# Designed miniproteins, single chains, continued (5), part 4

Each design is a single chain, and the fold is of that chain. pLDDT is the mean over its residues in the fold that is shown.

## One batch from the design tools (miniprotein)

Design m16106
Fold by ESMFold2-Fast:
Structure m16106 (fold): chain A 87 residues (1-87)
Amino acid sequence: REAEIEALLEALERFEEALDGLEALLAQPNPPFSIEEFRQALAVGRALLEQLEKAAEPLKDPEVLERLERLRARLAALEAAVAAREA
């Protein structure tokens, strides 16, 4: 159980870094990816987040749950930002 919590915390760290990267790329005046490519990346991120939430649910770890809540909010904000930039 402790090892599973540690693995989840590491996965959450990587997911946070990935969202930071996507946010930085989307903020560029000429992003290297199309809006559709960003939308596809966010869809993959959403699926991964749902898998992490399912893995975290039986563990009931407060740190994991709090970080997942923050990631849900960040991902939703990025999804909204991409939708607003429909070209």
Scores: mean pLDDT 81

Design m16107
Fold by ESMFold2-Fast:
Structure m16107 (fold): chain A 87 residues (1-87)
Amino acid sequence: MPGIAVDPATARVGEDVTVTATGMEPGAVLEVRDAATGEVLASATADAAGRATVVLKGVATAGRYVAEVLDTAGNVLATAHFEVLPA
């Protein structure tokens, strides 16, 4: 079962957020999106070890965000939510 870690779990506007997924099948995708709009902000494909990392640099918008692990067919296998607070 894939796992998702978000560091920091609560960020402020202007901070970097690192999202790491593990236990993915090779070729599965980690996507990070704005929870309000559904816009995909960043994605990464799992390596041969089943890991993917996304870094959101200097997050500009406060709000709720979602990270999802998708299989090669687009099925959601894992979800993590995180929040970015106003500066």
Scores: mean pLDDT 83

Design m16108
Fold by ESMFold2-Fast:
Structure m16108 (fold): chain A 81 residues (1-81)
Amino acid sequence: EEADRLVKEADEHLEKGDYDRAIQLYLKALSLYVEKYGPDHPRVADYLEHLARVYEKKGDTAKAEGLRAEAQRIRDRVLGP
C-alpha cells in the first residue's frame, strides 16, 4: 500500500537524521490513511506517534506531546469501552 511505503521511506530518513523529510513523508501517509479510513482509526494514531517521535528527536517536546495526546485520544475513542 502507498501509505505503508511512505512510512518505510520516512523511517529511513528518520534513521539518517533527515527529520524534515521524515515529517513530510509521515504527513503524506497520514493524509492517505485519513482519506481511506477516516481520522479516528487506530492506524492514524500510529502515524501520529511516528510524527511525535520525529519531533522528539528534533527537540520539539511540546509538539511531540501534543501529537501523542491526539494519538491517545483517537485510541481511547476507537478501542475504549
Scores: mean pLDDT 79

Design m16109
Fold by ESMFold2-Fast:
Structure m16109 (fold): chain A 99 residues (1-99)
Amino acid sequence: SEIEEAVKIIDEYREETLALLTSEESRELFEEAAETIREVYELLKKGDYEKAKELFVKKSIELLEKLFEIRSEKNNDPKAIEEAKKVLEKEKEKLKKLL
């Protein structure tokens, strides 16, 4: 279903991203992502699809930006940072299109 696809997208994106981190920071990001999924799922169960969509987009963008900050602090390669920023902006635009 459409609801199941939305939850899968959240899980898949987060899972792929967290696989690149092995520190305590990965646990914090995982906990934030898990809480977001829980909140989105509860809204979907209540039939509050617009709020669920808005929360998903808002929290996904916040998590992506936080992940970019963590990666930027660890990588002193300007080219790698620039490439990561382009990916971030592309993913943020995809998420915003859901609104």
Scores: mean pLDDT 72

Design m16110
Fold by ESMFold2-Fast:
Structure m16110 (fold): chain A 100 residues (1-100)
Amino acid sequence: SSEEFLKEVIEILEKNDVPKEVIDKIKTIGEELLENGASSKEIGLKLIESIVEAVKILLERGEISKEQAINLLKDLKKLAEKYGLEEAAELLEKAIKEIE
């Protein structure tokens, strides 16, 4: 379910020590998409787009390491693949290659 996907995304962000303010922002985006009846595909893509952008900003600010960012994006890619979210998984693979 879309709610289950959002919960697992938040767990991955927490596991990878993403700052609370970023996690709270992603949670709010996901909750708003769920309230507006967005499809699972739309929720997956929008959440991953927002996370990739946040990760790039955190890297530029030195708030996360390159290794931390790569591990986070790899965990999210596995989750996207588990949920059959091909476009989100492709976006994550591109982001991983850009950071590596």
Scores: mean pLDDT 88

Design m16111
Fold by ESMFold2-Fast:
Structure m16111 (fold): chain A 100 residues (1-100)
Amino acid sequence: SIVDKLEELLEKLEEAIKNKDFETAEDVVHSVLALLHEIITEDESLSEEQKEELRRIQKELQALLAEFRRAKANNDEETALKVFKEIAKLVRKAIEILKK
């Protein structure tokens, strides 16, 4: 299921954060964004309210990725970790929206 795929991606993200593997963490976030785009555009079972909440999460994830790229350019590991922890919270929020 889509929820199972997001939960698998969340587990991969949390492991990457634990290991400070920012390349893997960024790749996982791109996979999350691609999956959220599929869900928003193709899942006819979701309400418009659920789709709007998921679009807001997409925008927040994109903004956080931009913040990560700035942190990476500055070799700011502490900011990179904080950004990915916030991304993980948004992925959990997306999963909860989809379970409703």
Scores: mean pLDDT 88

Design m16112
Fold by ESMFold2-Fast:
Parts: C-alpha cells; structure tokens; sequence
Structure m16112 (fold): chain A 70 residues (1-70)
C-alpha cells in the first residue's frame, strides 16, 4: 500500500473480488428465482456504492441511473 500503483491495483482487485464473490454467492445461494438472486446482488452493490459515492459522486450517480434503467 505504499506505492501509488499498488493502491490503484488493490482498489481494482478488491472490486473484482467483491463482484466475483457476489456472483458466486448468488449462484450457490438457495434463491428460488433469478429475481431473488438479483435482489441480493443489488443489496451488496448498494453498500459498496455508498463508499464510492463519497469519493466520486458523478460516476456513481451515472452508474446508478443505468442500473435502475435496466
């Protein structure tokens, strides 16, 4: 965490791990329907988005709009 590049790499890697773990959890979860699985993923992403919003509101707002539109 002392190098600028390492911090950027950690952030990117953390995002990928969180996404991968969320997908794995959804796939293994005993969800009755895909809608239920999607709801679980949304809840997880919402918590992650809360942290991101404090550091970059513009990008987060745009992403949220796209997710709601989908």
Amino acid sequence: MKEKKEEEEQKEKNAEEAEEQAKATVAKALASTEAEAEALVKQFLDEAMKKDTTIGGGAARKAIAEIKAA
Scores: mean pLDDT 57

Design m16113
Fold by ESMFold2-Fast:
Structure m16113 (fold): chain A 92 residues (1-92)
Amino acid sequence: NIEKLNELFIKELEERLPSLSPEVQEKVKEIIEKIKEGMTLAEIVAELAEVDESIRDKVLEILESNAPNWTENDVKATVLALITKIESEVKK
């Protein structure tokens, strides 16, 4: 269920927000708004796939199945990778 996955991603991103630097917080808030506005998780995660090959392979497997078996741990790992990428881009 894509709606449930979107809710889990938003929740994990929001829970991590207070511990992030202001520059990273602004980028994460932008991503949360994009998810709320209907940007698909597949689009967000595909952008991450260019940075981490293990995430890319997992995303492709999930998309091919057309019935993603995402766990809470998969959501947390993806959110951590996304935050790490953003931190690298803002050079904190």
Scores: mean pLDDT 67

Design m16114
Fold by ESMFold2-Fast:
Parts: C-alpha cells; structure tokens; sequence
Structure m16114 (fold): chain A 108 residues (1-108)
C-alpha cells in the first residue's frame, strides 16, 4: 500500500541520517577528514535516491522533493565546511559565516 511504502521510505531516510550521524562522530573523533568527506558524499547520494523513489511513487510532489533536497545539500555543506575549517584552522566566526553563505546560496 502507499501508506506502507511511505512509512518504509521514511524509516529508511531516518535510519540513514542516524547511521551517518554516528559514523561522522566516529570519524570526527579520529580527525579522518577524507573519510568524513566520503561519508558526506555517500549520504547525499543515498538520500537523493530515497527522495527520488518517494517522488516516483507519488508520495512526494516536486516542490516537496526540492525542499527536502535543499535540506540534504545544507546538511552536507555543513559537514564539508566543518571538515575544511578543521583542516585550515578557521576561526569559529569564519566557519559560521561560511555556513550562512552556503545556506543562502542553496536557498537561491
């Protein structure tokens, strides 16, 4: 049923987000910047595929899919910018400013 498929896709998206958060925390503790970037890219690809599946199944319209994709892009940009900030020794203020700029660019 459409309801069962919706719940299954929502569960898969939540599980992916939670697994990615746990993995990123582990990698951040180790300072493995290359692995952090790879994990962020994998998360974006897998989440994009799940959102496309929901859209194709008629569970999500195009505007809803685009809004969810913007959320995914913002989450990924934040992870990548924090990794770059750590690598380059950027201040907290510079990191926050760049995060705001990335969010604004994605919303444009």
Amino acid sequence: SAEALRRALEARRRELAEATERRLAELEARGDLAAIRAAAEEFEARMTALLEEAHRAGLMDEAEREAELRGVRKAVAAVLLRAEARERGLSREETVARLREADAAIDA
Scores: mean pLDDT 88

Design m16115
Fold by ESMFold2-Fast:
Structure m16115 (fold): chain A 81 residues (1-81)
Amino acid sequence: MMTDEQIEEDARALEEAARLLEEEVRKLEEVPVPLIAAIGILAAAARFVADESKDPEVKERALEVARRLEETKREALKRAE
């Protein structure tokens, strides 16, 4: 199992990845299906980090990232290629 330190690092990486994906989706007129799939995978990873974390703050942050990515995916699907 991953250590709490590694889980915290993963949560930070997920937050940055979510920010970059949100920005990329905003720039695109039509969103490629592979990008939408990648957003879905990352949202699942964020939920996994939330489930594995024993730190309430890390858990909350990871759930927020998952929520943001799920919202980004819903918006991207409206503009899917």
Scores: mean pLDDT 77

Design m16116
Fold by ESMFold2-Fast:
Formats: structure tokens, C-alpha cells, sequence
Structure m16116 (fold): chain A 87 residues (1-87)
């Protein structure tokens, strides 16, 4: 697998990260998304992700983790994974 440029959009997120890997044999791209949202925000069911060499994909959010910041603010860490055919 080869790393490719990726980005993701998560509504209400204060931080968003996307990482993608291209599989040349399968001609697919595996996309991994992470985001941090305030605990008061509704957690989205998916994140729109775009990776180089692949069509945009709605990545399902499958994991949530509560994070308490040093100042006592509460956030939710979100993560999800998806696979899309390469262009």
C-alpha cells in the first residue's frame, strides 16, 4: 500500500485528520478519518473524505471516545474507516 494525500470534512469539528493508502493490486484506496468535536455537538454519522486518486467517500463514524481537556472542556473524538475504488 502507498500513502496518498487525503482530507476530510466533519461538521462542527475543531480538528480533522485523514490518512489514505492506495492498493495498486486491488485498485482501491483505504481512508481513515479522525475528528474532535465539542461534546455539546451532535456526533455526525459519517465524514466526507477525499483522497488523491479516488472519488469522494462518506466514511462511517464507527468509534467515539470522550476526551476531557486540561481546562475541563469535554470533547468527543470520532474515528471511521472506508474503502473506495481508485479512479
Amino acid sequence: MEPVAATAEVEGAVETRAVAFYDREKKTVDIYVGAVVPASAAAPASALATAEGAAPLEVPITEQEEITAEDGSVYIGLSGEGTVPAL
Scores: mean pLDDT 78

Design m16117
Fold by ESMFold2-Fast:
Structure m16117 (fold): chain A 120 residues (1-120)
Amino acid sequence: ADPETLAALAEALRRAAEKVKQHGVIKADSPEDAGRRVAELLREYALEEAKKLGIPAEVQASVDRIEEKGDEITIEVTLVVTALGPDPASAVARVRVTLKKIGEGEYEIVDVEILELHTA
């Protein structure tokens, strides 16, 4: 894979995390639903940012862990961005998203942290 393509995929993941951090409030009926919604947002933003960087890509997001502590939910998601084309290129990030319950079925995204980021 070209170093430029690998750098662009990594940048798409960093931008996706920042966009999710700026998203504000999400609605979810349960911690599991909140995890699914967070994974969907990360996937959607990563795909959008890859497209803005000119990289045709596919994005997969999986919820690895959900932890509740009072009014806070911490969700860990693995994101995989794969460039489409003849040369295989991917970037993988593990992202931690912290939510605070602000009402019934409403959560504020208070933090987004990239724990790991690798390219191949």
Scores: mean pLDDT 89

Design m16118
Fold by ESMFold2-Fast:
Structure m16118 (fold): chain A 89 residues (1-89)
Amino acid sequence: MELEVELVEEREEGNELYQVFRAESPREDSEVRMEVRVLNAPSLVEVTIRREGNTVIVEAKGVYSEEQLAEAKATKPEFVATAREFPKP
C-alpha cells in the first residue's frame, strides 16, 4: 500500500538544506520503504532513516562544497519523498 508522506520540517542554514519527512504505518509489523530523490542536487546529500513505533522518519540534508557556495545561495535543492508499506512475511 502507498503511504502518505508528510514534510514535517524544512530549514535552510547557510549552504545546507535540511528536510524531515514522515510516513505513518497503521501496522507496527509492516515494512515501510521510502525513496528520497534530490532535485538540483548539491555536492553531498546525507540521508538518515529511523522508525519510532508506527512512524518512519527520513532526515535528508543537502550540503554544498565550498566551490559551489555562490551557486548554492542562488539554487535551492528540493527533496521529494515517497513511501510504500509492505506486509512482513
Scores: mean pLDDT 68

Design m16119
Fold by ESMFold2-Fast:
Structure m16119 (fold): chain A 99 residues (1-99)
Amino acid sequence: SEELREAIEEAVEAAKRARKAELEGSSASVITGLAIRAIGSALQAALLGIKTGDVEGLREGARRLKEVAEEAKKEGAKLAALAAEGAANQVEAAVEKLE
């Protein structure tokens, strides 16, 4: 669904921005604010996916968030990695409920 895709895009973009902010040495407030946005948007996506039954959209969203988490881990962006992993886990939990 469109709303699910938008929520996934918001989660992925926030996670990527958190990674960039952390790598650039931004303040903890900026990094954690972006991390919270990533997690919040992922929760919205999870709930929308459960409502619509869009398993494919949820799986793709989880995959993209895991990619951001792995990139963040590789580059030492620990807070962004944790946020992206948490976001991916929320979306995967929704997939599990639909299967």
Scores: mean pLDDT 88

Design m16120
Fold by ESMFold2-Fast:
Structure m16120 (fold): chain A 106 residues (1-106)
Amino acid sequence: SEEVERIRREKIEVGAAGGMTVMHLSSAGIEAPSKREELLELGRKVNEEESKAIEEIDKLEEQAKQSTPEEAKKLAEEAKEIAEKAIKYHEELGEEARKLTEEELK
């Protein structure tokens, strides 16, 4: 259904945002080698939140396949909220990485 496809797109967005954040953390580790372990821990948190968000969205996708169109639409909105929350958390971890890099380069 269209709503199931919308839920799948939300999973892709979470994965893409997490992957981009991990790439930025890897670059920060090159620029700030003394902060590498702290940056790796931030990357672990990104991966953990991404995995949890994708797992919850997967459950919503399976429910949507067995739901009425109106119920599937509500599940798609819930999936969007989960994705937006995960992406916001990735952005917050990216800001923490920027702070660590700035402390090294001071």
Scores: mean pLDDT 84

Design m16121
Fold by ESMFold2-Fast:
Structure m16121 (fold): chain A 78 residues (1-78)
Amino acid sequence: SEIEELKERLLELSPFSKESIQRNLDIILNSKDKLEREVSLGILEIMAGVEVTVGEDPERGREFLELVQRLRTLLEKE
């Protein structure tokens, strides 16, 4: 599925700890609490924004942010 492809790409592109990204993705995809999912999506967006502005690879940060925004859109559509 597109969601599974996005999850794989987010983990591959992550400039951060894979454990942190995986934990937030697990909450986003599996939590029954809508607020918990929104907080975890927000954390990934903030992390990506930091990489875009002050990180060593702004292009990677931008691609990561675009994938998080794509995931948000797909989850809202579901």
Scores: mean pLDDT 79

Design m16122
Fold by ESMFold2-Fast:
Structure m16122 (fold): chain A 76 residues (1-76)
Amino acid sequence: SEEQIAEINKRIERIKKKVDEITKLASPEQAKVIKEVFDERIKLIEELVKQGRYDDALDLADVTEAMFDYWLEKLK
């Protein structure tokens, strides 16, 4: 639905902001890996949206956001 697509887009925007924060705190080597994981996860979410699998896309976005929250908390 349009509401689900809007929610997915909001979650992607939140994830992007968290990745930006993480990459400011991370080493260049860590930042590279984090960006690669981000790119792969966003591609998977977009593919699920393209397939009309909106619930799966929302779930993957939630799991991805939680993962980056954990990484952000672990960076000193």
Scores: mean pLDDT 86

Design m16123
Fold by ESMFold2-Fast:
Structure m16123 (fold): chain A 67 residues (1-67)
Amino acid sequence: MDELEKAKEEILKKLNVKDKKIQESLAFAFDLGVEFVARFNENLGLPADASSEEFDAALLKFLEEKR
């Protein structure tokens, strides 16, 4: 922990948003996206921090087995 936290901080700094409410809204949206991906990874039998390539491969396999 935490490439995700570091990425979140880097994104917020890069956007140079000074309004705290906007920063909090962006941070919340980021956290929501991370939580969604983590839960989806868990349902596919992957670790919460699985790479995009591992996620895509597992998703395709899951969809092929379901259809």
Scores: mean pLDDT 66

Design m16124
Fold by ESMFold2-Fast:
Order: sequence, then C-alpha cells, then structure tokens
Structure m16124 (fold): chain A 65 residues (1-65)
Amino acid sequence: SMEAERLREMGEKAMEMLKYGAENNDQKTIKLGLEALRAVERARAGEISVDEAEKIIEEQLKKIE
C-alpha cells in the first residue's frame, strides 16, 4: 500500500541519519536518527499517524547541521 511505502521510505531516512551520525562520530545526529526511527515504529504500531511520524522526521532532519 501507499502507506506502507511511505513508512519504508521514512525508515530508510531514519537509518541514513543513524549511518551519517555513526560515520561522523556525531552523537547528536545519532540521537536525532533514533528519534526518527522511533516515530516510524510508533506509526507502524498505530500509536501515531503516518503524517505525524513524517512531521517528526522532518523536524529531526532540520536539526542536523
């Protein structure tokens, strides 16, 4: 479904943030990536909407320097 595809893309973005943070030894970016991943997991569990998770991920991305 389109919703499942959005969640997969969001998960990939969160994993890319974690990878970038790990490669650059950037603990702040790792933390932001973990928060993004948590948002995806909460949306998959039905605790928040996909749109809410997307907003959280965009907020985390804006905090990366």
Scores: mean pLDDT 83

Design m16125
Fold by ESMFold2-Fast:
Structure m16125 (fold): chain A 86 residues (1-86)
Amino acid sequence: MIDKEVFELFLEALKEEAEESGLITPEQLEKILEELEKNKDKFKDMGELAQYTRELLMKIAKLSKKEATELLNKVADKVVEELLKK
């Protein structure tokens, strides 16, 4: 199971990037967050979480693979930065 702190930081970073980019509607973001929470016990690490989130971004928010990947790279960078501050 993914570490709770890593999971929580990932969700927070995803919300921030969704708002900053304007690429995801509030309704689409809520559906993505619900799917991630529903499946949280199935993720081994942040890599699996990011891969599944990419699939949800493409399916629910209709982002291209490039847009989803670029957004997730920013999310991962924010999570790593926050972990290094502690």
Scores: mean pLDDT 83

Design m16126
Fold by ESMFold2-Fast:
Structure m16126 (fold): chain A 64 residues (1-64)
Amino acid sequence: DLEKEIEELIKKYGSFNIDVVKELVAKGYDLDKILELFRKYLEEKGFSQELIDAVIKGIKKILE
């Protein structure tokens, strides 16, 4: 379950960062799918859409 793995990795690393994304990609998960589920996860936690958009854009920029 990708959602549960994301939750556990966030607990392990303290936040969603490039290392979490790299670990999920290394496990065979699609980057776009990871980022879509990350968006939903942050929405569930009550983050604003502006903050979520900025974080996702930042992660994509770093991974380029």
Scores: mean pLDDT 77

Design m16127
Fold by ESMFold2-Fast:
Structure m16127 (fold): chain A 87 residues (1-87)
Amino acid sequence: MSEREIVDEKIKELLEEIKKKLEDNPEFAKEVERILKQVLENEKATPEQKEKVALALYLAAESLKNGDEKTARTAFEIAKRIAEEAL
């Protein structure tokens, strides 16, 4: 498998974990899935950019699950910015 294929598979696994963390917030889960799918489908995005977006979204989901809405919002905004820069 190429490095890109390995990273894409790990990100798909991470998306399933994120969805599980966000079971009580389905609207936020939809936004996370939308951003991760956009980055995964973007052939111009590097493996490093994909990983950074996935990790930032994971941090956002984890923080929201723990009641830290401020950290969740900050991490989500960072993920959006990196995803937009990868376009």
Scores: mean pLDDT 79

Design m16128
Fold by ESMFold2-Fast:
Structure m16128 (fold): chain A 102 residues (1-102)
Amino acid sequence: KAAEEVLEKIKELAEEAKKNKEPMVELAKRVLELIKELEEKNPEKVEKIKEKAEKLEPLDALNATEMAARLGKLALETEKDEGKLAALLAWKEAVEHRLALE
């Protein structure tokens, strides 16, 4: 499924970056683009996962860190492709937050 394919591609990019001594920021940007493409191709699945994450805990305001934590928890609790998609979305929220602080 789509999330599994993106995870395999991310794994390959990470190994290539490590071998080529690529800056982590450049690797992170490429991984973000892959996840963004996955979101654009699967908008309904992404919305359903985010809706589930929002319902896990009653927090009034969700910032990127809180959303990343909830998506990470959902990833641990959800099997198969949905769990993998939640994990990818959690990573994206966390990394976008860090890049915005630069």
Scores: mean pLDDT 66

Design m16129
Fold by ESMFold2-Fast:
Structure m16129 (fold): chain A 115 residues (1-115)
Amino acid sequence: MEEDIKELEKKIQEIENQALRLLVAANMGDKETMLYWAEKIVKTAEEALKLIEKISNDQEEIDALRTAVENLKKAYEEAKKRIEAGEDPLSAAQLVLNAVTDFLEVARKVLEKLK
């Protein structure tokens, strides 16, 4: 449990760092690098969800985080679609960043209750 809590903290920090790299790539107009970081964020968020499912007994918090992960996946697919349509990378990145903000809000609330 204590090691899982520390691992969850690391996943939250990793997502924050990945979101910053996504924003930098989008500002540079680097579509491929932006989508690369968006995909990494989704994978890290799924890993964070698995950790929370192991350590939390609060089904409402687990369901809220599961919904946030699903919304993040939808944001990634929509961002990818917009990039393929020739839309601005920064606009596409904003969809992913909004979903990241919602995910981090739920994940941090869970983390605070576990400490």
Scores: mean pLDDT 87

Design m16130
Fold by ESMFold2-Fast:
Structure m16130 (fold): chain A 118 residues (1-118)
Amino acid sequence: SFPKSNVKVPTPELVPIVRAVSEALRRITEILRKYLSDDEIEEFLVKLTNVFLELITKIQENPDKAIEAVREAGEKALKVIDEFAKKYNIPKELHDELKRVVEELEQRLIAIVEEMKS
């Protein structure tokens, strides 16, 4: 839930962003569940979800800096993935697949934000 909104962007414009993030998190969860228990992935998914919730808040507060916020969130998400891969000794192929999902999400979010400005 969004707290008491000083919203500069109409909430409906955020729906494509929320959908793109939700689909990426679903794909990441599906990938990880093939190799790890739900307990092992829960902390990781919480950290990753918090990165994208912060992104949504930043876009809502300052839509003119939305592309910058998307790029920053992408960098933070990749760092979370790198730290997770190191902690659990994740195979390189799986690590690369997780990074690809985030990189594809970043590109999709930039396209959505650019369409919102037009």
Scores: mean pLDDT 81

Design m16131
Fold by ESMFold2-Fast:
Structure m16131 (fold): chain A 88 residues (1-88)
Amino acid sequence: MTEEEIAKAFIYTLKVDYLLRKAQEARENGDEETYERALKEIKDILKYAVKNLSKEAVDLIIQRVLKTAETKYPELVDEVKKIIEEAK
């Protein structure tokens, strides 16, 4: 894994963190459209990573995304796990 791929994994983790926060806020406000769009964007990011990055970089992104969900957005953990499975 290159230093560029490590940097990309960090950037993608930050993007997913931002989208998870948006999804949580949308869920709390009953905004199902924004909630579904945020989850779709997370899935699209992970699908892109699976298709375009090395397996090692993808595994790193998935591990960091799961840790972010477990520590900051525990109510979304099951949805994040589902998205990860669907992105593979």
Scores: mean pLDDT 85

Design m16132
Fold by ESMFold2-Fast:
Structure m16132 (fold): chain A 73 residues (1-73)
Amino acid sequence: MELRERIRRELESMGYKEDDVITVSQALEVARRLGLDVDAIYRYLHERGYSSGTPITGREAIDLILGAVERYG
């Protein structure tokens, strides 16, 4: 299964949809549940001006996690 689809399914299993507003902390929880490098993802987000409390959409969370994995994987 493609990583994007795995992230989307995990987000949905937590009760969130692409258009729902979540926090960066909740996006990091998705990454943690998938066994991804949460520290690398947090660094990527911080470099882009995000903090743990920053509101993002579920769609943005998927794209940011993918970007972090691509950057540091």
Scores: mean pLDDT 84

Design m16133
Fold by ESMFold2-Fast:
Structure m16133 (fold): chain A 65 residues (1-65)
Amino acid sequence: TPKAVGAMIRMVAIALEDGSSLKLEQEDGVTVLVTDSKDEKKIEEIRKEAELAGKYLGEKIVVKV
């Protein structure tokens, strides 16, 4: 869905401007986004975008540091 894709693009943009990386993993049917960010505010922003993407896809996407 275009809305979910937009949220994913924004997550990548947040990580790039922060200078951190995002790693997409699959764990027991759960989508996990692993971030190396040291900035709690950026991690929170990524979590919000992941929540929106999951909402539009009907899935839960978890963010881990």
Scores: mean pLDDT 79

Design m16134
Fold by ESMFold2-Fast:
Structure m16134 (fold): chain A 65 residues (1-65)
Amino acid sequence: SHMEKEKARKELEKLTKEAIDAIQRGDLEAFRETLSRAVQLALDNKMWEEGNKILQAAVEALAAA
């Protein structure tokens, strides 16, 4: 349903922000765990475009750290 997809999108945005916040704190373990959950959520909901954007954001955050 549209509501389920919107809920998944919001959770995905939250997890992505938490992963970026973790790298900014230097918490690589929290970063890996949160990023893994975000990627898995994108895969489970077949959000391929969103999953790719998360990976790109993670690479950029790591390069900036």
Scores: mean pLDDT 80

Design m16135
Fold by ESMFold2-Fast:
Structure m16135 (fold): chain A 59 residues (1-59)
Amino acid sequence: SVGDYARAALEALENRDLAALTRHLNALLQLDPSFPVQSAAELASDPSRLLAYIAQHVP
């Protein structure tokens, strides 16, 4: 689900695993192309949009 990929992306970000972050972000964008961040580097520099997305999509 989008929530599973968003949580996996956050875990990858916390672990500074850019390869895993890229995989999970690409999977998230495949399911929800409206997600506002297109690159792992942007998420690493500003995780706020990922955190907001998780709050909205993870129960």
Scores: mean pLDDT 81

Design m16136
Fold by ESMFold2-Fast:
Structure m16136 (fold): chain A 94 residues (1-94)
Amino acid sequence: SEIEKLEAELQKFIDESLIKIGELVGIPGLAEELVAARRAGDLERAAALQAELETALHDLAKEEVFDEVKEIVAETQKKAEEYLKKIEELRREG
């Protein structure tokens, strides 16, 4: 269905954004492992990796690279809202 395609595109965009953030903060392998854990349904491993990523991002909040991370997050949020709005419109159309 079109909804399933949009949900898959949104998830792919979120995953790719996480990988880019990991590259900018110097921990690309961590972001890739997080994406892999989520896709495998390994929720415990995903939660642990998410906590590590959040700690690294918090430590980088005072560095110049954090501005690039903020831009990626803002773009990801904007795109996620656009996808969610389109998915909701399709659900309403039945």
Scores: mean pLDDT 74

Design m16137
Fold by ESMFold2-Fast:
Structure m16137 (fold): chain A 83 residues (1-83)
Amino acid sequence: EVEEKVKEYVEKTEEALKKGDIDKALEYARKLAKVTAEAGDVELGGEAMYRVEEAAEKYLSPLVAAQLSSVMMGGIIKTLSDL
């Protein structure tokens, strides 16, 4: 179920960010981007990306939030272009 996978990857990304594990956070963010792009649910995807970016700013910095946003947007664009 797409909603369950989105929730799982958001929670795993947030946990990685809270622990300062940027590499794991980027890995989960890439998986999140692919799942949301494949689902085509722009509202669900937007909410998930917002939560991840907010967590990155809260636990680390705006720079890390920008890195996650860039990776997720790149993943979405690539997935959509492959459809």
Scores: mean pLDDT 80

Design m16138
Fold by ESMFold2-Fast:
Order: sequence, then C-alpha cells, then structure tokens
Structure m16138 (fold): chain A 113 residues (1-113)
Amino acid sequence: MGEATLRISRDALEAMGVKPGDKVTITLTVLSGPEVVEATVRILDANGNVIEEKSLGKLKVGETATAEFTIPEDAAALEIHLKVEKPGKVTLRLEIKVNGTTVFTATVTLDAK
C-alpha cells in the first residue's frame, strides 16, 4: 500500500483568485501509475483540520474524475490524497476551475510510499 498527498496552499489558492463562496472544480486524469489509483480531495482549515472531503473514486490509467466544492470561509488549503495498492510513481494531469474558468493546469508526478 502506498500513499501520496499533493497540497495546494492558501497562497496558491489566492494567486488563482479563489475566494470564499467560489465554486472550485478539480479534475484529475491518471496518466501513468499502478493499475488503480484511489483519489480523494480535501478542504482544510488553517489548523489542518478537514472541513470537507470528496472521493474521486478508483481511477485506472487514462480515466478522469471531477470533484466540485463551494469554498467555505475557513478554507486554508486543498489536498489531493492518493492511495495505491503498490508503492510507486503516479503521474496525474490536474485542472482547477474557479466559477467555470480554468485557472491552473499541471502535470504532476507523486511518489506514493
């Protein structure tokens, strides 16, 4: 079993123009990795407590899933948590939309340990 977390900080969210009450859409595509990746998106407060959590489910290579959040007043960070049956590298395409406008796109590789 391997796990990895990608954190999007408050400063990064602010740079993207994210404000409380905004509708944020997170789209994940698995580009490479083990056979199945289980993905979860979390909203955290300034103390690191989970305010809201949504499962993207179990994704195979080539599959895409989307989670949507209305940003609460206390939101300080977003985390994308990955769980895999075998430790290894996972490469994802991440897209973030704010109120329907794409503000961020990246290809990221995480080492699930």
Scores: mean pLDDT 83

